# Designed miniproteins, single chains, continued (5), part 108

Each design is a single chain, and the fold is of that chain. pLDDT is the mean over its residues in the fold that is shown.

## One batch from the design tools (miniprotein)

Design m19745
Fold by ESMFold2-Fast:
Parts: sequence; C-alpha cells; structure tokens
Structure m19745 (fold): chain A 78 residues (1-78)
Amino acid sequence: DEALRLTLEHGLAELERVLARLRAGEATGQEAASMLKDEDVRKALLSLGDAPAPAEVLPAAIAEAERRLQRARELLAS
C-alpha cells in the first residue's frame, strides 16, 4: 500500500526530527507531549506550547520516540 508507505516514511522523518530535538534538550512541551501517553502529563506539556519541555519528561519521551522509530523502520522494511 503506497499510502501506508508514504505515511510511515513521513512519520519516520518526523520521529527522527523530534527524537534528535529531545536528545539535544531543545524539544518543546508540545513535541514532548506527542511522545507521552499519560493524559495529565500531556495536557500540562501542551499548555507550554513552544516553551522548552521540562528535563524530567525527556527520558520517557526519548524512550517512546525510539520505540516508535524502531517499529516504523521495521514496518517500512517489510
């Protein structure tokens, strides 16, 4: 499915971009919120908008971004 492949390729590029920014400590609260599943934490981060994400959320956001990136790469390789 070409549409699925293009969606995965766009998602892969965005995940790589966000992961690089998270690792550099440059990610916004909104970018970090996209990687986290806890609704209360996500709402707090989204309220920061373009402000920097708190260092406390970075390890969890990085781990989730890495998991999503690996899965996307595996799906594209299949």
Scores: mean pLDDT 80

Design m19746
Fold by ESMFold2-Fast:
Structure m19746 (fold): chain A 100 residues (1-100)
Amino acid sequence: SAAAEAARELLAKIAERYRLSPAERALMEEAFARMRSNEKASRETLLEVARESLARMREADVPEEVRRAFLGLMLAYIEMVENPERLEEIKEIFLQWLEE
């Protein structure tokens, strides 16, 4: 989907911005894959996948700033799936936030 494609770009920007370790990148890629496979599921299911992913990142001692960026990405992805007409707007807002 266009939302999944946009979310992939944003995930790559997070990896570049924070210079993610291979382990951190693997955790984020796994979480994203789970979100993508549940893209047609309810908002509640997607939020639960995001919560489980964040819990795993905390257990793996991923820095708070990286976890915040990941949460932002997952929320942006959900919004892009629900409101495809706003995809470019949501993507731009996330990129502006990330560059702070």
Scores: mean pLDDT 83

Design m19747
Fold by ESMFold2-Fast:
Structure m19747 (fold): chain A 77 residues (1-77)
Amino acid sequence: SSALRAKAEQLAQEKAQTQAEADAKSAQYDALAAEARRRGDLTEYANYLGDRENTLLAAQEKSAQLDAELQAALAQL
């Protein structure tokens, strides 16, 4: 159905956006970590690397959930 195809496209877009937002935030944390390391602040460096890892793990979990929903929607087409 058109509604089911629209839902599949929406889920695919949300998955792409989730990845894009995680990539952008990861890049920001990488830049902040590099700056902290340049200043010799190894504590802040480690903190930003942790923030990056948490961001990527959250995005991975969200992407897995969206992928499961997308596969379920596509199976009904």
Scores: mean pLDDT 88

Design m19748
Fold by ESMFold2-Fast:
Structure m19748 (fold): chain A 119 residues (1-119)
Amino acid sequence: MIKVSVKVEKVTVKYADRGDVEAIRVTLTIEENGKKITLTLDVRGRPGAGELELVDLEVKVDNSADKKVTLTLRLRFADGTEVTITVTIDKNGNISIEISGAKSPEDAPVVVSLDYKEE
């Protein structure tokens, strides 16, 4: 049996050159057959983009042949602009990240950092 849990929190990240920056932290925990995978995602606006709020979060577990877990975050800026971040982890621990409207994460109005732990 697969067990999936998600935690969302606001965190302050300190940068030496920029001071304190607010980020949305999402922690996804996947447990199956005594194995535990923890994925931590920090999302923040680029300078000048304004504050972000999390408006929707969805976790999908695909128990078919590919055994994928998909995390979808919908975020909104103060000006009403929305960004969707989709994170997919497969059965082999391969992670992909897509941001709506961007050719790469670097082109998006958000910065995403990812930490992966396997126990």
Scores: mean pLDDT 72

Design m19749
Fold by ESMFold2-Fast:
Structure m19749 (fold): chain A 65 residues (1-65)
Amino acid sequence: MEELAREIAEITGLSLEKAREVVEFAEKTKDSTKAGALLMSRYGVSAEKAEKAGKLLEEKLGLKP
């Protein structure tokens, strides 16, 4: 979980703390699309970076869009 949060932080430019919140949100909702939307709307992450982060969440957590 910590490694995934670190990778999300690296992709998005968010702090590790904020990246961890996003990972927990994805785990709770089991929805990578909602996590990507959260990144764009709440944290101002670009669509390209949000998509890349969402794909990583999907892969690592076993989610499907």
Scores: mean pLDDT 79

Design m19750
Fold by ESMFold2-Fast:
Structure m19750 (fold): chain A 62 residues (1-62)
Amino acid sequence: SKEEREKIVEALVEKFKISRATAEKIVDAFENSDSKTLKELAKKHNIKIEDIIDIIIEVRNE
């Protein structure tokens, strides 16, 4: 949902101190199963892919 997406974007911004534009790209890559883009974004911003997945799961289960 749009509300779920916004919560995930905000959580990524807060926890990783990245821009909203970067968080939106991460969410888009995850939703589209674009593993290449997700890995590139994670590497560029020094974030572990597993940490991104954990945040998405956490937000969706709250």
Scores: mean pLDDT 85

Design m19751
Fold by ESMFold2-Fast:
Structure m19751 (fold): chain A 84 residues (1-84)
Amino acid sequence: MTVATGETATVTFEGLPDGKYTLRVTFTNEDGTKYSATFEVEVKDGKATVTLSDIPAVGTVRLELLDEDGNVVASATIEVVPDP
């Protein structure tokens, strides 16, 4: 998936057992600097939706959804390009 800086990206994870998961977000900017954050997300009816708003910098966003045992059960990668 590719988005421009300042845009909103929406990622939906589907086909998952309902429950609580940990979302690990890793942003790698063009300089190779990495920023990581973790969030608790709840899967309901097999779906979880993540929205990233106002992405300020060019780089790569890696989304990894982890189960209670720390296994990656779903992932997505977003390429962030300059806004023209």
Scores: mean pLDDT 78

Design m19752
Fold by ESMFold2-Fast:
Structure m19752 (fold): chain A 81 residues (1-81)
Amino acid sequence: SAREAEAEKIALETQKKVAELIAKKDYDAAIAELERAKAELLAIYADDPERAAQIAAAFEGAIKGIKALKEKGEVKTPTVA
């Protein structure tokens, strides 16, 4: 359906943006991007609680992973130039 195609496009675009943000160590922006995509996809599937739950779980996992990367970044001393 058009709705499924839109959701897939959002997911793919979000995955690309998040990968770029992680590469530049902008973890806060990566988390914000995932939260926006999660909200957008949950709005698309507001009438499908099972799909919405799967989407929420997947994004929660990804966000927790990036938060863990940020934690490691925060405890690192600045890289020697």
Scores: mean pLDDT 79

Design m19753
Fold by ESMFold2-Fast:
Parts: structure tokens; sequence; C-alpha cells
Structure m19753 (fold): chain A 100 residues (1-100)
């Protein structure tokens, strides 16, 4: 369902925020937590599929951008870069399901 896809997106954002917090990317982590909160509010308000899709598309764009920043940062462990790439892939899969 749309609600289940949105809940999975929230979980991905929370996982990414925890990873970013560990790496000292505190501002980025807070931004992802705010997006997760906004998605929860949209679900509670029974917002349109279009509104939820738009928010998840924005979340995907931000996650992909952050993954590129982590990849370019030589102080970030390779394991953390791989974990972020996996979260980006999971979000992309959710978007594919939501658009089907």
Amino acid sequence: SMEEIAKEAIEILEEAARLLEELGYHRAAQSLREMAKELRELIEKKASKEEILSKIELAYTVLAMLAQELRADPSVPEEAKERMEELVRRMRELLRELKA
C-alpha cells in the first residue's frame, strides 16, 4: 500500500540520519529527520498520493546527493559509503513501486 511504502521511506531516512550522525554530518542528519517527520504528518493527514510521492522523490534526491558527498570525503570509511549507497538503492526501489 501507499502507507507501507511511505513507512519504509521513513525507515530509510531514519537509518541514513543515524549513519550521518555517526560520521559527524549532524546538519544533514537533522534534515533527514525533518523529512521523516513531514512524511509521518502526510500519512496521518491522509495526504494525496501525489504529495507523498513528491516528498519521497525529494528524499531520494537528497539521499543521492549525500551519498555523493560521502563518496568524495576521504575521512569516511568505505563501509559507511556502501551503507549509504544501499539506502539510496532502497529508496529508488520504493519510488519504482509507488510509480507502478
Scores: mean pLDDT 88

Design m19754
Fold by ESMFold2-Fast:
Structure m19754 (fold): chain A 57 residues (1-57)
Amino acid sequence: MKVTLGELLQRAGLAPEKRTLKELRDAGVITDEGFAQLKALYGVEDGEELPEVEAAP
């Protein structure tokens, strides 16, 4: 099963406070390459909120 964005952020030591891939890229959390991969993984547009970035508040 593919790793979730929330898990990636936690693995990188970053809080999953940003739910759009565009916000993550703009914040420098992910690269353009990572942005493209995550966009394909979640099937969302640049400005769309991710359906499930994290389960725990």
Scores: mean pLDDT 58

Design m19755
Fold by ESMFold2-Fast:
Formats: C-alpha cells, structure tokens, sequence
Structure m19755 (fold): chain A 66 residues (1-66)
C-alpha cells in the first residue's frame, strides 16, 4: 500500500543522507537542499521497488501531497 511505498522512500533517503526523517516530505526537501536532484531520488525509488521511473515519480508526488 501507500505506507509501504513511503517507507521505501524513507529508507532510500536515510541511506543517501545518513540520517532518519520524520516524513517523506522532510526527507525529500533535505535531499534536494543537500544537492541531490529529484530525478536521482526517482531513479533510486524505481530501482528499489522494481517499477518504472514514471510510476516512481507518481508515488513521490502522492507522498509530497500529504
């Protein structure tokens, strides 16, 4: 479900930034501020979940809109 997808995003960003985040929004904003492009996050989510980059982008957009 959506919670499992959010956890996957949090895990990826925790690995990339070396710290935990209270929300997907905070994690993505921290990554972008650290110079990690949004497309890099999309690529990592797609690889981890075994889905297309288009579907990964949709999941990220859904998580950001909560």
Amino acid sequence: GMEEKKQAILDILAELLGREFPSVRDAILAAVKAGIPLDTIVDRVAEKLGISKEEARRIIEEALNE
Scores: mean pLDDT 78

Design m19756
Fold by ESMFold2-Fast:
Structure m19756 (fold): chain A 94 residues (1-94)
Amino acid sequence: SVIDELKKIVDEFLSNIKDEKLKKRLEERLEQVLKRMETASPEEQAELIEDLGVFMHTLAEEEAKKLSEEEKKKLLEKVNEILQRMVELQRKLN
C-alpha cells in the first residue's frame, strides 16, 4: 500500500504541472524509485520517499518560474499540501 499511496501522490502532483519535460523527468525518477523500493528496507524506503519529495519540490519551483506571482502562490500552496502527504507516508515507514 505504500507504493500505491506514493503513486497516487505523484499522480496528483503531475496534474498540477503543465510542462511536459518536467512531467517526464518526474515519471522517470518515480520508475527508478519504485524499482529501488522493491528491495529496500523500511528505513531505505523512507529515505527514497524523502529524496523524491525534494525532487518534486524542485520541479514545482521550475514550473512556478513561468507563472505570474498570483498563479505561483496558488501552485506552491497546492504543491505543499501534496508534499505534506509524502512526509506523512515517510513517517509511517519509521
Scores: mean pLDDT 86

Design m19757
Fold by ESMFold2-Fast:
Structure m19757 (fold): chain A 92 residues (1-92)
Amino acid sequence: MSLEDQELEQLIAEAEKAVAEAAKKNGDTPEVKALQAELAKVKAQYQALLEKKKEMAENNIISDELERELVQGFQDIRSRAQAILDRAKSLL
């Protein structure tokens, strides 16, 4: 695993932990619920991108368009995970 892959997985884990701590401190508020829903979407999309990356590797699919889509998808997940982390930390 590259450092960048490890950093993204760590970022998602930190976001999950921060949302859980925000829930413990603030209870079941609409803001906490919104963060939980967004985190669930980010985690689902990350898994979908990992599956697509695996399929491309296993089937030896070489496409600049698909590679760009995959890279942009991981960048989107990183940005959204960071936003969730920052927002959850603001509730602590």
Scores: mean pLDDT 80

Design m19758
Fold by ESMFold2-Fast:
Structure m19758 (fold): chain A 87 residues (1-87)
Amino acid sequence: SMLDEIVEEVERAVRQLGEELGLSEELTERIIKVAVDTVRENPEASVAELRERLREGLEKVEGLSQEQVDAFVTAVSAAVQEVRERA
């Protein structure tokens, strides 16, 4: 399904950015869980609505700076938009 493709691309984007930022695997997995849960709970949400919900969820992840939260919101939103544009 498109949702399964979105989840796969979101997981890939988060892992890639986590590696680039030098984050631990444990922290990266926490970010993946927040991002995937947000997308699964809001499959019909606009990109703008997803950005707001992602920011709210990621701000609760301990150890992330505001700059890192912004980077993950951008990366996840781009992944969602890319899959939707292919449909």
Scores: mean pLDDT 86

Design m19759
Fold by ESMFold2-Fast:
Structure m19759 (fold): chain A 78 residues (1-78)
Amino acid sequence: DEAFHAEQVKSAKEAIEKLLEKMRKEVGDTEEGRELIKKAEEYGEKALKALEEKDYVEAGKYAEELIIIAEELSLLKR
């Protein structure tokens, strides 16, 4: 279903954008935080491209990497 696929891409993009905004607010002032944000941006872009190509397995792998980065971020919180 093309409509369902489009909604998944939109939802994923919004979730990634929200995560990146949160990361920038919480740790954007640290060098370690900036490196994690850059890595999250890269994995987010790869996840969205895979999702657009309907490669759900690859998109899922990059989504897992984003979850790991979010967990690492919580450990670096001041």
Scores: mean pLDDT 78

Design m19760
Fold by ESMFold2-Fast:
Structure m19760 (fold): chain A 85 residues (1-85)
Amino acid sequence: IDEVVKELEEIIEEVKPKDPDTAELLEETLQRIRKAKSKDEVLDILSELLYKLQQRFLSETNTDKRNIILETMKKVLDIAEKLES
């Protein structure tokens, strides 16, 4: 869990200057992860984040923002995959 928190904090720092709205969603997700009591709860939270990011990607018309959301989704997927291992 501590490693998930660290990786998500790094993503937030990278995303915040480029897309503050996406960074806000990530910060809200990080707060939920910090309160999670099990690995399964963290995976559920990450799955919900991915769903929300996918919805934002599909509704976004700005190419730069779409690329930021897609890159963020890939990083979150990597975190979830490592946690499942």
Scores: mean pLDDT 83

Design m19761
Fold by ESMFold2-Fast:
Structure m19761 (fold): chain A 62 residues (1-62)
Amino acid sequence: SKIDKIQEMIEKSRRDAELLREAAEDPSVPELMRAVFRLMAGGSETLAEILEKRKAELLAKE
């Protein structure tokens, strides 16, 4: 279903954010690159939030 597809996308975005957050905490990575990874993680977290809101809207309209 459309809801199942959105749930899969939420889960992927959350996993991507977690991996990027872990990379941002790696002391072997230069500070500038860690800042980029934090920004990218924030983007993935925002995407997951948008998808969660969309899922809630679809469930409410039934």
Scores: mean pLDDT 85

Design m19762
Fold by ESMFold2-Fast:
Structure m19762 (fold): chain A 83 residues (1-83)
Amino acid sequence: KVEKLKKAIEYVEKRVGLDEVPEELHEEYKKVAKLYQEAIQEIAEKYGFGSDISSYDEEELKEIAEEIKEKAKEKIEELLKEA
């Protein structure tokens, strides 16, 4: 079960579509993708932006991306512990 989650994480990180993911990993892929979306939402609320991210400069976007990655990693680690 943990191996399926790890493979799903790799597919989410590669940003492939669900159609390119093996059917046996679709549920795990959806779970990991949802955690990434939750991380994006939390960081968006922290920085006070919704859909208008274009107002940020390159340096700010890099910092935001790193925080999103870190939050997503925390959520994924919790999912792996439950698996």
Scores: mean pLDDT 70

Design m19763
Fold by ESMFold2-Fast:
Structure m19763 (fold): chain A 72 residues (1-72)
Amino acid sequence: MEKLWEELVAGARELLKATLEKYGIDFDVDALSDEEAVYLAFQAVVISALETDPEKRKEELKKLVDEIKKRQ
């Protein structure tokens, strides 16, 4: 059970780093809790699936990152 969670978290952090790097968003993913990393990665996937315009995707991802920063 714990190993599956560790794999999920690792995958979420990698996906999030790759997505933010692609859009030029500077954010310390390693500062996120495991739960925050999974949540943020899931939201990034949803934004990418629903928004076809790369510029609007970048704006939505920035808003998501800013909301997480406010909760830290």
Scores: mean pLDDT 77

Design m19764
Fold by ESMFold2-Fast:
Structure m19764 (fold): chain A 74 residues (1-74)
Amino acid sequence: SAHDLLERIAELAERLPDEEVRELAEEAMKRLDEVHREAVRNNWSQEELQEKVIEVYEETVRRLEEAVRRVEEE
């Protein structure tokens, strides 16, 4: 669920330096902006928009997990 993804994002963000969190947040916001632009351009339903937003959250979790792995291994 979106709630579970947001909880995971918060957990992972606490394990990273502030600068890396900011960079990943900026990337996620750019992704969300792209999704919203596509939704407007293609006249997506609310359900389609929600699906794509969840995909961005999933991508953000993956990126955060990779960053945590990198930081904790170094």
Scores: mean pLDDT 82

Design m19765
Fold by ESMFold2-Fast:
Structure m19765 (fold): chain A 72 residues (1-72)
Amino acid sequence: MELTILRFRALAEMSEGYYLINNVPNVPKETIQKKIKYLEELRKKLKKLGDSVTAKQIDDFIEEGKKFLKKK
């Protein structure tokens, strides 16, 4: 059950992060940095539990978030 909970948490955080990046140009840099940090921890736990698919989705979001921050 731990794996399912971590997946839902990761998907919810990524969904909100993508919304902010695509629809809120003035979102504070710190908000996106905090989401990246949380998702990096979730990715590490998910990868350890064998969920490479969700971990890859998190990596894709982190890359987009870092690109967004570089342009600020």
Scores: mean pLDDT 83

Design m19766
Fold by ESMFold2-Fast:
Structure m19766 (fold): chain A 64 residues (1-64)
Amino acid sequence: EVVLSPAERKALRELDVDRDGVVGEAELARFNAAYAQAPAVYRPLLDILDRDGDGRVTLADVAA
């Protein structure tokens, strides 16, 4: 299943900083820190990736 909207693709790319196709805990921590500093900029991406709706992106959200 590879149905990615432009917004989802952008969000994945921002989490996958080293572009290895794997989003790790360190990358999620970086993204969450960036979101905390600029919520308005990152909120739409967070909403796409945040399957739990808890306002954070976890490995479970990305690994699904």
Scores: mean pLDDT 59

Design m19767
Fold by ESMFold2-Fast:
Structure m19767 (fold): chain A 69 residues (1-69)
Amino acid sequence: MVTLENDKGLKVEGYVLTGDPKVGDKFVVVSVGPDRALAKSVDGKSTILILNPPKEVKVGDEFTVTEIY
């Protein structure tokens, strides 16, 4: 499980689906649904499933990994 944060201090939690992300890695939101979003690392090698994204989250938003569990 991972925590990600955007430049506005908004925090989201998610599951790593692919890859091995590290603290400080940047992810871009590629799809948003009502209860889930998908984010890909800037190199495209890692994917995170964001759980219950806040309504402010949209495709193209950038998040940075702050915690890994």
Scores: mean pLDDT 85

Design m19768
Fold by ESMFold2-Fast:
Structure m19768 (fold): chain A 80 residues (1-80)
Amino acid sequence: AAERARELLERAARALEGGVAEAVRTVARSAAELADAGREAEAAELVAQFAEALRASGSANEEAARALEEAARYLAEAAR
C-alpha cells in the first residue's frame, strides 16, 4: 500500500512543473516518513489535504489531483 502510494505521488510530481512538482515531492517524502513510522493514517491525511489545496488553488491538473487522491486512499487502507 505505501509503495503504491509512493509511485502515485512520484507520477503526480512528473505531471506537474516547477514549484508545484517540488511541493508534491516534499509531501511525498513526509508521507513516506510517516508511513515508515507506522503512522499511515497521518500520511493519508497529509496527502489528502495537499490534494484539496492543489484543487482549490487551480495549480493541479486533473490527472495529478486524481493520483494524489488515490495515493491518500491507499495510505488510509494501509492504516486499517
Scores: mean pLDDT 73

Design m19769
Fold by ESMFold2-Fast:
Structure m19769 (fold): chain A 69 residues (1-69)
Amino acid sequence: SIQELQDDIAALDKKIAELEKQIAELRKQLAKNPDDKELQLELQILEGMKALLQGMKSFLEKKLAELEK
């Protein structure tokens, strides 16, 4: 339903916002220790997760737009 898609999109927005906060903190840590391989890997993983969630959100937004026609 339209309501379920809106709820799912809202949940993804919340998760994306939480990941953005974590990414910002890791970037601050990496700025202090640029050669830290573990921090570099953690940042890559979180950025990958964010990209996946953004892709899922885009897919749901397209479905919502089709239902609102």
Scores: mean pLDDT 88

Design m19770
Fold by ESMFold2-Fast:
Structure m19770 (fold): chain A 61 residues (1-61)
Amino acid sequence: TTTTLTVTTVVPDDEGAISQAIADAVRAARDRLGRDRTLRLKVEVTREGDQAVVTLTITAE
């Protein structure tokens, strides 16, 4: 069964903050969806002023 989870986080427009948001979202998805599943990740970053909107689409199989 395929499960799709979308996570959107707004962070400062800083590569460290963006990287941390992605890492946190993946960790939360692994904890929620189980660690024995294959994950496919799509990462989109949209910059808005001094902020970045990070959208992760995680598909688990």
Scores: mean pLDDT 79

Design m19771
Fold by ESMFold2-Fast:
Structure m19771 (fold): chain A 72 residues (1-72)
Amino acid sequence: SADEFADKVAELIKEAREKAKEMLAQGKSPEEVRNELTEWLTKKLVELGVDPENARAAAKTLADYIVDELLA
C-alpha cells in the first residue's frame, strides 16, 4: 500500500540522515556525502520498486536536503 511505501521511505530517510552525519564526522566533504548518499538512496529506492530515473532524481533531492539540513 501507499502507507507501507511511505513508512519504508521514512525509514530510508532516517538511515540516510545517520549515514550523512557519520560521513561528515569522518571529514568527508559535503559534495562527497551528497554523492555517496545519492548512490545509496538510488539503489534502495529501486529495491522498493521505483524506476531507476525517478529513483535517482528523488535520491539526489533527498541527499541535497539532508546534507543542507545537517550543515544549517
Scores: mean pLDDT 87

Design m19772
Fold by ESMFold2-Fast:
Structure m19772 (fold): chain A 61 residues (1-61)
Amino acid sequence: MSAEELLEKAVELGKQGQHAAASVALAGARREGATDEQIREAGEKAGLSEEDIEAALGGSA
């Protein structure tokens, strides 16, 4: 899947209340080359918290 498809999937999942699945899709989008700005925008549209968005951007265990 492209980064753009994964960003759209994350927003859809987040709007359905599937925040864990939305976070996984955001991590996938980042792997496919999505920018930090695209991930923040999609995460906010998905209803994710700033903390969850930062975790997706940071990717650190």
Scores: mean pLDDT 78

Design m19773
Fold by ESMFold2-Fast:
Structure m19773 (fold): chain A 92 residues (1-92)
Amino acid sequence: AASRLFRFIMELLGAGEETLRRNLEAAKKAKDEETARLLQAILDDSLTREQLYELAEKGGVSKEDVDRLLRETRDVESLERVAREIAEEREE
């Protein structure tokens, strides 16, 4: 659970363009039109809060966890710290 949550959060809020492009191509090949649309919105810097929640739900991340990440994250190190804290709380 923790490693999946951490990777998903990194992909949403800190992933480089190449990682997002690879995930977009994988979604297109899988004919997952909804995931492809959301990943394209990230690449275009047009992602809404609602679309972020949709991506999070697909990765097993709650809306509350996304809200906490957005509130507490300022850089990649902060993102990693908050993601670990959320994962630890969910393991309880």
Scores: mean pLDDT 62

Design m19774
Fold by ESMFold2-Fast:
Structure m19774 (fold): chain A 87 residues (1-87)
Amino acid sequence: AQETLAKAYTTLQNSIATANALIAAGNPADLAAAQQAVANAEAALKTLKDTLEETLPELPEITKELLAKMQAQVDAAKAAVDAWAAA
C-alpha cells in the first residue's frame, strides 16, 4: 500500500508536470506525448483514489479536498491538450 501510494503520487505529479511543460512548448510533434502524459496522470490518480478507498473506507475531508485539487489539475491539463489537438 505505501509503495503503491508513493508511486501513484510521484507518477501523478510527474505526469501533470510533463503535460504542462509540453503544452507550454506547443510543439506539434509533442502532442502525442502530451496526450500520453495526461493519460498517465489519469491512471495514477485512479490508482491513488482506489488505494486510499481500499485502506480507508471513510476518507478524511482534507484527503477528499487534496484529491479534488489533483482531479482539477488533471482535468485542466486534459482540457488544454484536447484544445491543442483540436487546433
Scores: mean pLDDT 81

Design m19775
Fold by ESMFold2-Fast:
Structure m19775 (fold): chain A 58 residues (1-58)
Amino acid sequence: MQEAINQLREMIASLAPKKEIIQFLVDLGVPQEQAQALVEAYESGQTNGSDLIDYVEA
């Protein structure tokens, strides 16, 4: 789990493509619809990278 969180932080810090972040979240067990909504909120500036990480850690 910690390694996955660290990888997500790295992806966000490196400005990884939206599709790669969505796929990473889906591979972690996040529903695709929820993963898309979270990444779209992040991309539009309505949420920051820490909100994505908090969702995965919850």
Scores: mean pLDDT 69

Design m19776
Fold by ESMFold2-Fast:
Structure m19776 (fold): chain A 103 residues (1-103)
Amino acid sequence: SERAELAEALARLRARAEELGASEEFLAALEDIGRAAEAYLEEGEEAARKVLLEGNELARKMLKATEGDEEAKREVLERLMEMHVKAGADREKLEEAMEEALK
């Protein structure tokens, strides 16, 4: 089930973020991404895109919270990309945002 896989991936991201001492803002960003993925599964691609575009700045904060841990950063990036693509986000816009966040 795609919903079960998404829930499990989100739970793993949250556990890792908490392990790294992530802020409440970072955890809220994970929640917004989870909502976008769920909207994609329930209401289709366009509804999910809107939620993701609003959450794009929060994604930058998530990446910043894993700064200094390359393994954690890579895992967060991988899961973030997976959720964004599933929710119908524009890959080019996401790549631009990630490049800025990693600078």
Scores: mean pLDDT 57

Design m19777
Fold by ESMFold2-Fast:
Structure m19777 (fold): chain A 90 residues (1-90)
Amino acid sequence: ATATVTVTLPVSASSEEIGKAMDAAINAAVKALTGKAAAKIEYTSAESSEDGLKITGTATAEDGTVLDVEVTITITEDSIIITATVSPKK
């Protein structure tokens, strides 16, 4: 089972707004998958390209469940699309 949450921001969004939206999307995905909010989010890697960013990490739900996190950020001419996918750690 996986949970995916997508958030769209205007291209004028600040790095602070992008970070907040990313954390919110991860928390929403954790809650959708586990029924609990994220207690901790740790980012382990980030890879940038000309058109986007891929971030990986882990999230720990309030009940102690550890989950793998993958975030893709796609930049278009008029929007920033943040997709957070959360899956159980194997």
Scores: mean pLDDT 81

Design m19778
Fold by ESMFold2-Fast:
Structure m19778 (fold): chain A 72 residues (1-72)
Amino acid sequence: SLEEMLARIEAGEPLSDEELSEIAKKLLELEDEAEKTRARRALKAYSLRRAKELGLTHEEYIKEQLRKSKLS
């Protein structure tokens, strides 16, 4: 569920690209602005942590995610 995936991100758990894609899809279905805000904050925190783990800047990590999104 979206709640479980967001809780895993907030706990610092690693997520797969497929799980991140599922969160992004569910964001499009959310109507509650508070839930959208929580999901956006969790994804931002995750991207910062993941960038650091990969030895990338946050900007480099985001560029790679956007490139993957455009090419898929």
Scores: mean pLDDT 72

Design m19779
Fold by ESMFold2-Fast:
Structure m19779 (fold): chain A 113 residues (1-113)
Amino acid sequence: SMIKKLVRESVEMARDIIVEELEKRGEPEKAEEAEEELKRFEKELLEEIERMEKEGRKEIEILEEIARRLEERLTELARKLELPQSVQELVSGIPVGMLRIALGVEKIIEKRK
């Protein structure tokens, strides 16, 4: 599933940003906790995607719902970890931005059919 691949890559980008920042701050234990929370969240999202695909939901609808959930959870995690505001914006912005670009491409293709 392309959506599942995009979600894995988005979560991996968020993980890399969070872990790097926490390691720079000398907080490796918080980095490990954040990585475990992101692994659980990724599993939850992948299971929800599989359920939505089995229900026959359109790819555009799945991408919109997943992008919103990813933005909400990454924003909450970044705040919980007390990351600098600039880093909080990167943690949610970059991974969610990738999903929104994919969504934009799918909407353009749909309009041309």
Scores: mean pLDDT 82

Design m19780
Fold by ESMFold2-Fast:
Structure m19780 (fold): chain A 74 residues (1-74)
Amino acid sequence: MPLVRVKVDVTASDSLSPEQKAAVAALAAEMREWAKRPLTVEELIEQLTRFSARLRALVGDGVTVVLEFERVAP
């Protein structure tokens, strides 16, 4: 199975409260931790599904997430 490396950038809307911005920053840090190692596509989909659910519960649509994918050579 091909492995991918993910770079995560998260931008919070200026309309979010300081508490929501802090929660988004904490969640983004957690994402960056699991993204440090190469992931299978299946692991990536599972992590993104969990992240999307948690993010929506915290802030709804007040956040932009950009993901960059790089294939890890064998």
Scores: mean pLDDT 72

